# Designed miniproteins, single chains, continued (4), part 97

Each design is a single chain, and the fold is of that chain. pLDDT is the mean over its residues in the fold that is shown.

## One batch from the design tools (miniprotein)

Design m15575
Fold by ESMFold2-Fast:
Parts: C-alpha cells; sequence; structure tokens
Structure m15575 (fold): chain A 84 residues (1-84)
C-alpha cells in the first residue's frame, strides 16, 4: 500500500519502489492512517515542500524512518534526472 500511495501522489514506479523499500527496511508495517500520511508527505515532496513532507513522515513513522524515506526519494529522483 505504501508503494501505491507514492504512485497515487505522482511519483514514478522506480521512486515509489525506493520509498516503499525504505519503509520496509525500518521494520514498519503501516496502518491505513500511516499510509494516508505517507501519501500526503509524498505530495508535499513533489510540490517542493520537503520540510512538510519530513514532518508528516516523522509524525507517522518516527524520525529514523522519515530520514530513510527522504534520503531514498531524493536519491531516486536525482538518479532519474542524471539518466535524462
Amino acid sequence: MVRQAAIDAGHSDDVAQAMADAVRRQGVVPTPQQVDQFRQASRSYLNGNVDEAYQLLTDAFGQDAADAVIDAVTRAIVDQRRRQ
């Protein structure tokens, strides 16, 4: 569901997969409410509001998971841009 939430927010399949993998590595099994916050954070990130995205992720999953997700999405997007 986290991967689909990122896709619904507008991320590509590759970026959504990287974000979902980051959540899984933290050992989190997301609740429906956490999936909703993840979708909101994913939209905030795409709108350029990284601070809001980080806060939403921290509130839902904790700081370590928020750091991992932001690092994963940033790296995946940079990798896509470098391949263009």
Scores: mean pLDDT 81

Design m15576
Fold by ESMFold2-Fast:
Structure m15576 (fold): chain A 89 residues (1-89)
Amino acid sequence: MDAQIDAFIDAAIDRAIAVARAQGNDDLVAQLQQMRSNGGSVGQIIDLLQQNNDRQALDAVVNYIISQISQRNPSVADQIRNFYNAQRA
């Protein structure tokens, strides 16, 4: 039950944490670590990164999600990538 989804979400959060640490954004690192401990969703990760205006961390998370979906369904991954890029334009 959900072990693969939990691992996927944790890995997405870990990528956001790595970017936030590289930026010296200790407050964002703390918020992401709390989310990891509390079992956050992909939507909550995206919302947190958007609230912090951290485009680099958001790009890292979105690209990770796209790469994981691409392994299962490349067509859906391309649709998500195109949608995300259109929202940024």
Scores: mean pLDDT 77

Design m15577
Fold by ESMFold2-Fast:
Structure m15577 (fold): chain A 100 residues (1-100)
Amino acid sequence: GPQLEAEAERIAKNREGLREVADEVRTLAQKSRDAGLEDIARLLEKVAERIREMAEGKPSPEDLALVDIALSVAARIAEKEGHTELAEQIRAVRDRLSAL
């Protein structure tokens, strides 16, 4: 919707912030793998690649929505698997992306 389009446009102006968020998501993917959460690790690796691509170009509302949904899913799975701190870190990165 119009709010998501405005958010994508704001985020596009902070390319360095997008790169930092992508690096944080990659770190969380490694932490997920180290914890034995391979499916979450793979999902977060794909999210990091999409955020990196957003940093290289103009993010679409669809890209932002897919990243937001994927981070939300990863956090819920981590929490259900008992990895509460990891889930909190994933939610914090999602909040940082929205604040760019």
Scores: mean pLDDT 84

Design m15578
Fold by ESMFold2-Fast:
Structure m15578 (fold): chain A 82 residues (1-82)
Amino acid sequence: GPVLAEAQAAVSRAFARLTPEERDRILKRAVKAGNEAAKKGSDYQAMAETFRALAEELRRLGHPEAADAVQKAADYFESLAK
């Protein structure tokens, strides 16, 4: 949907400005957050926490527009987990 398309486009633009090492760290943190949530038995919650971790790292690295788009995707998946 539009929320996921905007998140993908924003992440692609932000990642083009990151080093390979920064991209690897962000992806590892996001995957770890998703895996911890998945242990609780909700795939939608796992997706939500994966995107939340990604948004937090993007905001820390100075990409607030990309962080906002990814946060909206996280909120969408959390709404499905309810």
Scores: mean pLDDT 81

Design m15579
Fold by ESMFold2-Fast:
Structure m15579 (fold): chain A 87 residues (1-87)
Amino acid sequence: SNAERYLAFLEERIAKNPDDYRAWAELAVAYAQLGDLEKAEEYLRKAERLAGPDHPDVLAARAALYAAQGKEEEAEELARLAEERAA
């Protein structure tokens, strides 16, 4: 499946460079979209420790987790903040 191939790709990235905070953040997004909220939070915390809580990739991953939890308004606000900080 597309999800399985994408997860394998991200796992190869972190195996080669465990400090790749973007790969950890993208794993958090992928697991949030799959509905695995516990794994999404675990990988988000890893990205946050490496890049800081205010990094746009971390904010975007938190937005994805909030959306998966049904917190649509909070997710939209975090996604907007991530875009502002990426510019």
Scores: mean pLDDT 87

Design m15581
Fold by ESMFold2-Fast:
Structure m15581 (fold): chain A 89 residues (1-89)
Amino acid sequence: SQSQQLQQQAQQLQRSRDRLLNVGNLTNDRRNQLLQQANDLLSRDPVGNRDRVQTLQRMADGLDNTYKSVQDGYNQQNNRYQQLQQQLN
């Protein structure tokens, strides 16, 4: 039935949404860890650790871009999931 097809689509979108949420959380956690390491190095020796701090900051910037992309994907899947839920109700 149409209802069963919509329910299957909703389940697939829920799984996709949950995967993106998990990837986003892991990416954000890693970004925050790199920034904390950079801050720790900067506080110990700001001159001696300059190159390491810059490397960690660039890595964190890369992960921030990845996180934003994943969040956009999550929002798209979540919006579609909500639309299908409204159709099922």
Scores: mean pLDDT 87

Design m15582
Fold by ESMFold2-Fast:
Structure m15582 (fold): chain A 97 residues (1-97)
Amino acid sequence: NPLEPHRLTPEEVAADLEAIAKQVRKRAEETGNPALKEIADLLEQAAKYAREGNFDEARKLLHEAMKLGDKADLSPEDERFVISLLIAASFALTAAE
């Protein structure tokens, strides 16, 4: 497999995080759930830091989003949705290192 190096650029990580944030934002608008709105806000901020190459700050914001998702009273449907997207965000940030 000729994917060497397989590291993502800051712009690619930011694009992935923005796409994830957009999906969480859409679900927040559909459900009216304030926790989903806050998770989307955190992911949008993480994308901005990732674009700047500040992956440490992006990772801290992702960790806060994960804590909020775990603490929030989400439906089982929204919990599975959020977990899958936060895992994807974690992989994007890991691929940047």
Scores: mean pLDDT 81

Design m15583
Fold by ESMFold2-Fast:
Structure m15583 (fold): chain A 93 residues (1-93)
Amino acid sequence: MEYARRAREAGRRGAEAATGEAAAEAGAEAARAALEAGRAGDAEGAAAAGRAGALGGAEAGKAGAEGAGAAAGAIAGMGGGAEGALMAGGPLP
């Protein structure tokens, strides 16, 4: 639950950013929260945190910062969620 909240907050900061760099950094923070969930062994939580970050960025972006910032946050959040899920339960060959 903590990871999803942190990811959404990071997404919101990304949408508020005036530059793509700041938005990308916020998206990276959302991805980090998803990776932390993955390390705890919670693949579902990692995926949920990544989606929450992406949705938070997109949602805030609709209000006033539609564009590269919201998109960057969404992409980073989704990527982090996927990676976190793999870390939590990816089968070894």
Scores: mean pLDDT 59

Design m15584
Fold by ESMFold2-Fast:
Structure m15584 (fold): chain A 72 residues (1-72)
Amino acid sequence: APSAEERAYLDAVGALATRAQRLVEALRAAGREDLAAEAERRLSEILNRALRDRDLAGAEAEIAALEAEVAA
């Protein structure tokens, strides 16, 4: 079984994945399909790096920056 620390990390990554999915869905709901597709691609790369490199804080910062970018 994974350690409590490992489980907490995976749960945090899962929360970021949910946040990323909500951003993509919001862009699609707004009719911004090209931006939704690009955001989905970038968010997948960020989340994959977070899992590989275990840089949760960096992933959160990149997702927040993307949210700000697409809101502008």
Scores: mean pLDDT 81

Design m15585
Fold by ESMFold2-Fast:
Parts: sequence; structure tokens; C-alpha cells
Structure m15585 (fold): chain A 61 residues (1-61)
Amino acid sequence: MSLREQIDLVVEEARRARLPPELVREILEGLVQQAEADPSLSPEEVEALRAELEEELRRWE
């Protein structure tokens, strides 16, 4: 499963559980940190995931 798919799944689960945006942000930031530490991912892919994270958080609030 791609990190992008994992982010989508985490957001869906958080919405179902009605988690506060602060906790969702921490979880998603952890996933981005994991992507940054992955040498198989390009800087462009990491940047795209970060942008997706910011867009999801805006939609959540």
C-alpha cells in the first residue's frame, strides 16, 4: 500500500472515530516523517505527500 493510500485510510478512520484535528495532524505528520526517512521515495514524492496532508487538514477543520 502506498503512503498516499495510507493517509487516505487514516483520515477515513479518524473521521469515523471523530478524532480532534490535533491528533489527526500528529498521525499524518508521523507518516510524512516516515516518508522522509524512506530512501526509495524521491523529494518530489515527499513534497506531494506533505501538500496532500495540508489539504486534508484544511478540509478537516
Scores: mean pLDDT 74

Design m15586
Fold by ESMFold2-Fast:
Structure m15586 (fold): chain A 71 residues (1-71)
Amino acid sequence: GSDALRREAERLLEEARRLVEEGRFEEAGKQMHKAQDLVEELKKRGDTESAEELERRLEEIERHGVRQALR
């Protein structure tokens, strides 16, 4: 169900955040791409609330990665 997709996307985003903190931006990007695919699947299923929450987390990690890369 959509809960399983949400939990998997959350796990991928948590891993991406850790990878960004470690400076492993290529690997973080791969995890974020997988999470984006799950967000699109949630939207197709009508779970817009979970999709919006996950999109906010994706943007947060992306902004953090940009800041880390500029240091």
Scores: mean pLDDT 82

Design m15587
Fold by ESMFold2-Fast:
Parts: sequence; structure tokens; C-alpha cells
Structure m15587 (fold): chain A 66 residues (1-66)
Amino acid sequence: MEEAEKHLERGKELYQQGKLDEAIKHFERAIELDPNNKEAHIALAGVYARQGKLAEAAKWGKKASE
């Protein structure tokens, strides 16, 4: 849980810096550590949306809604 939150926060920092690929890596790690972390799923969907990868964004957004 704590480690998943650290990766989530690091991903958010990288996202704010425009380091989208590095942000994705940290959000993926957060989900690996806590698969039901809705905030990490929402964050990953947001990064893909910002990259214009709408299909990926929809996929992760749907998982967050579960």
C-alpha cells in the first residue's frame, strides 16, 4: 500500500513535468502493487488521454469505474 502510494505520487510529479512515459512507468508500478487502486487507474487513463491514445485511456478509465 505505502509503496503503491509512493509510485502514484512520483507518477503525478512526472506527469506535471510533462515526462509522460516515465509517469506511465510509475503508475503501472502502483497498479502492480495495488491492482484495485482507482486513483492510479484514473491517472494512467489521464496520461494516455494527454498522449492522444484514446483507446488506452478508455480502457484504464473503465477499470477505474469498477
Scores: mean pLDDT 81

Design m15588
Fold by ESMFold2-Fast:
Parts: sequence; structure tokens; C-alpha cells
Structure m15588 (fold): chain A 81 residues (1-81)
Amino acid sequence: RREELLKQGEEYFKKGEEYEKNGDLQTAADWYQKAAVYYHLAGDYEKAAEAFRKASDLYEQLGDTENAELARKGARGAEKL
């Protein structure tokens, strides 16, 4: 199941990239956050941290301070592993 979680995270990360290219930063941030959670569940903490950082950066640009802070905490947690 770890491999399935990693693949799902990769698919969600790609969705984040697609929506970011289209300028839909809110949807992109949500997809990156989902990707980060799945990467974390798969044990790929480096990819989880990257996805959390992307989500945090987009949430900050949108003024969504609450979700930005939550994503930053996720990135820090993953980076420590």
C-alpha cells in the first residue's frame, strides 16, 4: 500500500502544478497539501516537505494565513524526519 500512497501523492502534486499554471492558486495549494499528506503517509518525507512548502507559499500569496501556517508546520515536521 505504500507504493499506492506514493503514486496518489504524485498524481495530486501534478494536479497542483496544473492548477498553478492556470493561475488557480487556491485549488493548486489544496492539491499540494493533499499531495504532502499522501507523501507523508508513504514515508517520503522529502517530497512531503516540498509539497507542504509549495502549499504554504501559495496560501501566503492568497492571504490565507491559517492554512499557510498549517502547511509550514507540516513541512517542518517532515523535514525533521
Scores: mean pLDDT 84

Design m15589
Fold by ESMFold2-Fast:
Structure m15589 (fold): chain A 63 residues (1-63)
Amino acid sequence: MDPEEIDKEVKEALVEIALGVLKIAYRNGEISKDEYEKVSKQIRDAVEAGKYDEALELARKAL
């Protein structure tokens, strides 16, 4: 099994968890709707570009 493929799957799972935490923060009123929509879009755009480390850093900064 390719180590790069394992790392990709792990990073994808971490991004999914981070998006879930952002959604909970938005539902609890800890972040604004505008901030949630902006950061969620940036994270998804980074994932589509294969930039998983950038996606995780974006999520970390928003939390």
Scores: mean pLDDT 78

Design m15590
Fold by ESMFold2-Fast:
Structure m15590 (fold): chain A 69 residues (1-69)
Amino acid sequence: MEHAEKGYEYLLQGKYEEAIEEAEKALEIDPNNYAAWMVLGMALARQGKREEAEKYFAKAEELIKKKQE
């Protein structure tokens, strides 16, 4: 949770590389952390890597759907 929140803060500051690093740390702790996948997607989208961003957004949606079981 804390790492994903820190990643979002870096996104707001335009520090996309740091945002990616924090999101990756969150995923090392919990690979089901959909917020971390969202931060990864947003950082990559802001760097112009749209196709890669869409892949990570799809991962976040997959995890949200699993919580409805």
Scores: mean pLDDT 79

Design m15591
Fold by ESMFold2-Fast:
Structure m15591 (fold): chain A 60 residues (1-60)
Amino acid sequence: SHMEEREKIRREIALTLLAVGYALEKWLETGDKSYLDQVAEEIRKAKSIEELEALVEKLR
């Protein structure tokens, strides 16, 4: 349904923003921009909400 699709995209956006936030924090703390490229690639490869959740947990 449209409501279920909306909730799914909202969750996907939230998880993506969290992953980007952790990547930015790591870059600012270490000065290593390659971490941003690595996280961007992992986000691009994620095919499900579960894979995005696993990425966020890994980045904590």
Scores: mean pLDDT 83

Design m15592
Fold by ESMFold2-Fast:
Structure m15592 (fold): chain A 55 residues (1-55)
Amino acid sequence: SKEEKIAEAKELQRKGIELLRQGRWEEGIAYLKRAADILRELYGEEFYKKDLLPI
C-alpha cells in the first residue's frame, strides 16, 4: 500500500542520514536515493508541481 511504501521510504531516509553522520557516505547516499525513488513513484506529480522548474 502507499502508506507502507511511505513508511519504508522514511526508514530508508532515516538510516541514510544516520550513515552520513557516521561518515559512511556511499552507503548513506544509496539509502537516500532509494527513499527518493519510492517517494517520486508515489508523489512524482506532487513533487513536480512543488518544483517551479519547467520541463
Scores: mean pLDDT 74

Design m15593
Fold by ESMFold2-Fast:
Structure m15593 (fold): chain A 58 residues (1-58)
Amino acid sequence: MSEEQGKKGLEQAKALLEAGDPRGAAAAFGMLARDAEKSGNEEVAKEARELMEEALAL
């Protein structure tokens, strides 16, 4: 996964939060974090995990 792909994934998952789907957003962030970890993109993985926890708290 490229850093740009990670940023686009984060934006799409954030759009789900804005649409009122925190569960869908949490799932999207979780998948993004997994993919980022497997590709070695630790910064995207960390940000996605933090946002997933925030979405789950909603």
Scores: mean pLDDT 80

Design m15594
Fold by ESMFold2-Fast:
Structure m15594 (fold): chain A 70 residues (1-70)
Amino acid sequence: MISKEELDREVRVALAEMEAALLLNIARQHPDKLDEVIAELKRRLAESTDPEVQAIYREALAELEKLKAS
């Protein structure tokens, strides 16, 4: 069984994954927005205290930086 606290955390992690995926998709579809998307993701990473959420944002940021280098 899953505790309420674990469920609430899994929801927050899932939301972070969806937000990161949406931001990455926006950057891929709108290269002119790439720097704005990178800045937004860095802001979200700085505001996050959950290590799993931070890891999600760092992975998305790495993909965005790779896109910028292309």
Scores: mean pLDDT 82

Design m15595
Fold by ESMFold2-Fast:
Structure m15595 (fold): chain A 95 residues (1-95)
Amino acid sequence: MQPTPDTQQLIDSMTPDMQQMAQQIQTSSPSQSQQILTDFINRIRSRSRSSRQFSIMMSRGYQIVSDQFSTLPSSQFRQYVTITTSLRVDGMVSV
């Protein structure tokens, strides 16, 4: 589904935060990654004006994390799966 101009503006403003989160997760322990992810989800929730915007933002976060982790060795795969699953599931939950 194509984002509206207002939703695209929100994506553009949050994209640097999403990229920073993805980079931090790559170098973090599982417990630190869970905290970073939780803080990020809470920021998206507070900045989203509707459940639709929240879902779109979470889907964008999933894509950014997925793209970042595509360059990692297979040893990071479990952490990658956990994080991307959390972003995808939360993005699909109606709130």
Scores: mean pLDDT 64

Design m15596
Fold by ESMFold2-Fast:
Structure m15596 (fold): chain A 72 residues (1-72)
Amino acid sequence: SLSPTQQRIVDAARRLFSERGFFATTLREIAAEAGVSVGTLYSHFPSKRALYQAAFDVAVAESKEQVKKSLE
């Protein structure tokens, strides 16, 4: 599970990666969007790739929960 700070960073990353793509998005922009320092972002996610992986994992988990509720 993600902390509230990690969740804000992942939410910001998901928006920016969807709008600009992985290569055009910087960690500085993600930190600013999330309302955290770049140092705080690096303390939770050591690389932009690690953050992309976390964003993907959250999206997959949300999709599975929506399908599960529709089948109940």
Scores: mean pLDDT 80

Design m15597
Fold by ESMFold2-Fast:
Structure m15597 (fold): chain A 90 residues (1-90)
Amino acid sequence: MKEELKKVIEEAIGELSRIADESKDFTVRTMLVLAIITLAFGLKNGDYLGALETVKRILKRAIDASTDPEVRQRLEELLKKVEEAIEKAK
């Protein structure tokens, strides 16, 4: 389980970095950078579940703030993966 959570976090960091780089909305970009920082600290400290739970909340807010349909869709797909990872770890 811990190894699977680590892979999900590493994949999420990569995807968030790509979405943030493509996003023209400064507010959304800032939220995504905060999510990346949260996941990176989770990896360093071994608190994978806590990091994913925090990022789940950030992603929901970023989706609500996003007016770009492509950015919103990618964030919703990432949120689904994060939620699935949390459920598997229960």
Scores: mean pLDDT 85

Design m15598
Fold by ESMFold2-Fast:
Structure m15598 (fold): chain A 58 residues (1-58)
Amino acid sequence: AAEEAARYYAEALEALKAGDLATAARYGQIGSEHARKAGGYSEEARENALALHRAGFG
C-alpha cells in the first residue's frame, strides 16, 4: 500500500546516504512494487521516489 511504499523508499534513501547502493536499489524496487499495487502513493513516498530517481535509481 502507499504507506508501505513510503517506508521502503525511506529505507532506500537511508541506505543511499550510508553508501549501501545494493540495499538502496533493493528497497527502491520493493517500494515501487507497493506503490504500483496501491495505484499510486502518498506525497512522502512520491518525494522519496523522486530523490532516488535523481540519484540514478529506478
Scores: mean pLDDT 72

Design m15599
Fold by ESMFold2-Fast:
Structure m15599 (fold): chain A 62 residues (1-62)
Amino acid sequence: SPLEEARALAEEKLPELIKASVDERVELRNEFRDYAKKLGLSEEEIEELEDEVAKKIEEHLK
């Protein structure tokens, strides 16, 4: 499903996001949003995935 594809990409990109600067994370987030919209995800689904990714980044930065 589109949601599963977007989630898989988010998980694949997580190590890159953890190592990225704040500015780089914004750019990577925008790229992910564009990809997810192309897959047909709603704004609500995209925001939910962004929140999941943000929590995982926070956990690794501790």
Scores: mean pLDDT 79

Design m15600
Fold by ESMFold2-Fast:
Structure m15600 (fold): chain A 76 residues (1-76)
Amino acid sequence: ISPEAKKLTEEGLKAAEEGKIEEAKKKFVEALRIDPSNEDAMYGLLAIHYAKDKKEGLKVFIEAIKNGSTKIKLPK
């Protein structure tokens, strides 16, 4: 995994926690552009997509990702 992609993913998670959804989305997209296999960035971007109108739901999902719960299956 690219250190640059990891840093962008961490910045995206921080932005999402602060409620800066557009900044978080931008950071996750940049991380995936560098490393498309970055699961944390992929889950973060998908969480924004599925919970764009539910800030609290997005926050809970981001906390799960940060705690290493990346094995959670995404809603379809």
Scores: mean pLDDT 67

Design m15601
Fold by ESMFold2-Fast:
Structure m15601 (fold): chain A 110 residues (1-110)
Amino acid sequence: LPEAVIPPGATADELVERALAYEKQGHYASSHIWAQAALLLDPDNSTALTIVGESYYDSGKYEEAAKLYKKAVEIDPNNSKALKNLSKSYKGLGDYEKAEEYEKKAKELE
């Protein structure tokens, strides 16, 4: 199991910024590890939940991804990325009715 060693004194926001930097570079495994570390410090970080969800989605684990994105949206209803990815996850599961519901919610924020 890949694990992140949390640096002493690091904040959840600092770990999220690190995760986003790795995602921008295409280093998705490292991004996931640092987002998971952020969730250990702050389990209600909507951005970290979205990054971890993206890792599950990219692995074809659509049910696990949908659960994480749904929690991210419950914490931050304005997280349009989580709403769009939740819609895509439901499409991966063949639940087109829920996919359409969340796609409409994402469009309302644009």
Scores: mean pLDDT 84

Design m15602
Fold by ESMFold2-Fast:
Structure m15602 (fold): chain A 65 residues (1-65)
Amino acid sequence: MDELQQRILDTLRAEGRALSAREIAERLGVSQATVSRALRRLEAEGLVQRGADGRYSLSPALAAG
């Protein structure tokens, strides 16, 4: 995995809740555009899911296992 993708997954796991791309960008000290691009890739891989509110969380497979 890309190091940024891994850091995003670690952040979501540590927070235990859905986060917006802005919140993740703030946590990681990177631009929101960079995080949004990485989140779209993680969503395409089935590693994160986007809620109706636009926030991202770990997929159930990663959160439960």
Scores: mean pLDDT 78

Design m15603
Fold by ESMFold2-Fast:
Structure m15603 (fold): chain A 68 residues (1-68)
Amino acid sequence: SVLEELLKKLKEKKKELGTDEISKEELVEIMKSVGVSDEAIKIILEKFGKEDGTVDVDKLIEEIEKLL
């Protein structure tokens, strides 16, 4: 599942960084690496992207887990 692979990569990145914030650019790279479509990436960035150009990885992980 693309969502399961995305969840795995997000959890790994959170551990690597020691933070719940990731740049929109880094998130796009991760999502593309697991096969998320460009259209879905735009929707995710609109919903979870912050004004400062970061994304709350913890919030995104929680929402993906609800879909599994």
Scores: mean pLDDT 79

Design m15604
Fold by ESMFold2-Fast:
Structure m15604 (fold): chain A 67 residues (1-67)
Amino acid sequence: MEELKKEAEELLKKLEEAAKAGDAQTSIRLAQELGKVVKELEKLGETEYAKELSERALRLLMQALAA
């Protein structure tokens, strides 16, 4: 549980950095990895956290693709 949340926060931070840099390729890859973590968190019952994480990742990905 804790490792998955830590992984999610690390991936989200990297996605934020990639999005700010306009790196669409890295942002897409990081968003895909976050999607895998979201699914694992949902399986563990962390449904609300997984939903929030997914929304944050989508917003950052849209920012990266617009750059």
Scores: mean pLDDT 81

Design m15606
Fold by ESMFold2-Fast:
Structure m15606 (fold): chain A 73 residues (1-73)
Amino acid sequence: EEKIKELKKKILSLIGEILRLIGDILELEKKLEKTTDPEEKAKIEAEIKKKEEELKKLKEELDKLEEELDFLT
């Protein structure tokens, strides 16, 4: 059961990171809506894109950990 406990901790940590990143993206989207400068908009869009890519990788890692947990239980 030690491996199951370790996996659950990793899953919870990863969920925390995913939620934080989603929050960051939402804040950037709100900032983008209020931004009128084209150069500033482009920078915010680039940052959103980068965070969306990071979010995709974290979700893929979460899926892998969930599969490992299912295999052990």
Scores: mean pLDDT 84

Design m15607
Fold by ESMFold2-Fast:
Structure m15607 (fold): chain A 67 residues (1-67)
Amino acid sequence: ADPPPLTPLQVAVLRLLHEAGRPLSVEEIAKRLGVSKSTVQRVLDRLEALGLVRRENGLYSLATPPP
């Protein structure tokens, strides 16, 4: 069973978290991608529901380790 296909913005968030190599806040992700914090929050909520990111102390990181 595959997860549903990811949007380009969801892929961009996952790539940013992988490239950063550290947990990022909603504000930092929004700033780096040039999108609103509300847009980033919706993307992160969906990615967390899919098990692709985790939240710890208000910061978000990849749920799967990078290769």
Scores: mean pLDDT 77

Design m15608
Fold by ESMFold2-Fast:
Structure m15608 (fold): chain A 58 residues (1-58)
Amino acid sequence: MSMKKKKAEELVAQAMALIEAGRGVEAYRLLMEATKYMNDEERDKVLEEFHRAAEARA
């Protein structure tokens, strides 16, 4: 159990909520913060999820 992974997940969840609210700039800022607590593999997955969420709104 890693506190860094938990913080990254919380930041990603907040970023997703901001995307749903139409606040993409703030969502992206939180995503960038979250990537500091991630491995390359985790970052790649999160970026893909973020990209799909953004496409769904566009």
Scores: mean pLDDT 75

Design m15609
Fold by ESMFold2-Fast:
Structure m15609 (fold): chain A 62 residues (1-62)
Amino acid sequence: MEVTATITSGQAIDLTSGKIYKVGDVIKGELVSETEDGLIQIRDTETGNLVLLSRSGAELTE
């Protein structure tokens, strides 16, 4: 499922590059996984890298 994640609180991290996204940053990609703890992984369509973020710290849209 392709999603757009807008960071509303906290941070997101690119698991390959170590890049940290901040509030107001937008990540577009495929939703790969969501854990019961509310951690989500998105594969960024631009980089192909996995980005880890918190569900409660992001606004997700299709």
Scores: mean pLDDT 79

Design m15610
Fold by ESMFold2-Fast:
Structure m15610 (fold): chain A 57 residues (1-57)
Amino acid sequence: SVIERIAKHEAGLTPEEIEKLVKAVKEGNEETIAEIAKEKGMSVEGARRLGKAILEE
């Protein structure tokens, strides 16, 4: 998806990290969302919105 490509190129997420984030958002796993956000220098809300946008494609 276009959003996955942007996440990889601009946020520095690997394909595995994108899959993990999308799964965490789908399952409501706040701990995993916060972990990915912290590791990549994103806000928790930013990470949640990104994962939701990819999931909704």
Scores: mean pLDDT 76

Design m15611
Fold by ESMFold2-Fast:
Structure m15611 (fold): chain A 61 residues (1-61)
Amino acid sequence: SDALLESFRKLLESFGSSLSVEQLETVGRQLIAEMRAAGEPEAVIEEAERILREIVKRKQA
């Protein structure tokens, strides 16, 4: 769970340097949808959504 969320954060931060805000949102949402489909707990999904929002917010600043 923690390792998955850390990998997710690192992946989005890596993509954030090369993708637009719209592309980053699309990729992030798709990865979160795959986590839901894989049966990850709702708390993990909520934290992944929070991570995506934080990274997008930083890129928009």
Scores: mean pLDDT 83

Design m15612
Fold by ESMFold2-Fast:
Structure m15612 (fold): chain A 61 residues (1-61)
Amino acid sequence: APSELERLLAELEARRAAETDPVVRASLDAQIAEIRAITDPAQALRQARALLTMVDRERAA
């Protein structure tokens, strides 16, 4: 089974792929890459959850 971080990153990749605004898509690419570069798994999880919450909130607006 994938880890929680792998699951969250897959969800973020799906949101990125569905994004039609090239500026927002580039921002998501950069933020996902930053999360992947985090060596502390607890910090990576916090950042991934925060980003997914923000993206889902923007989609709901």
Scores: mean pLDDT 82

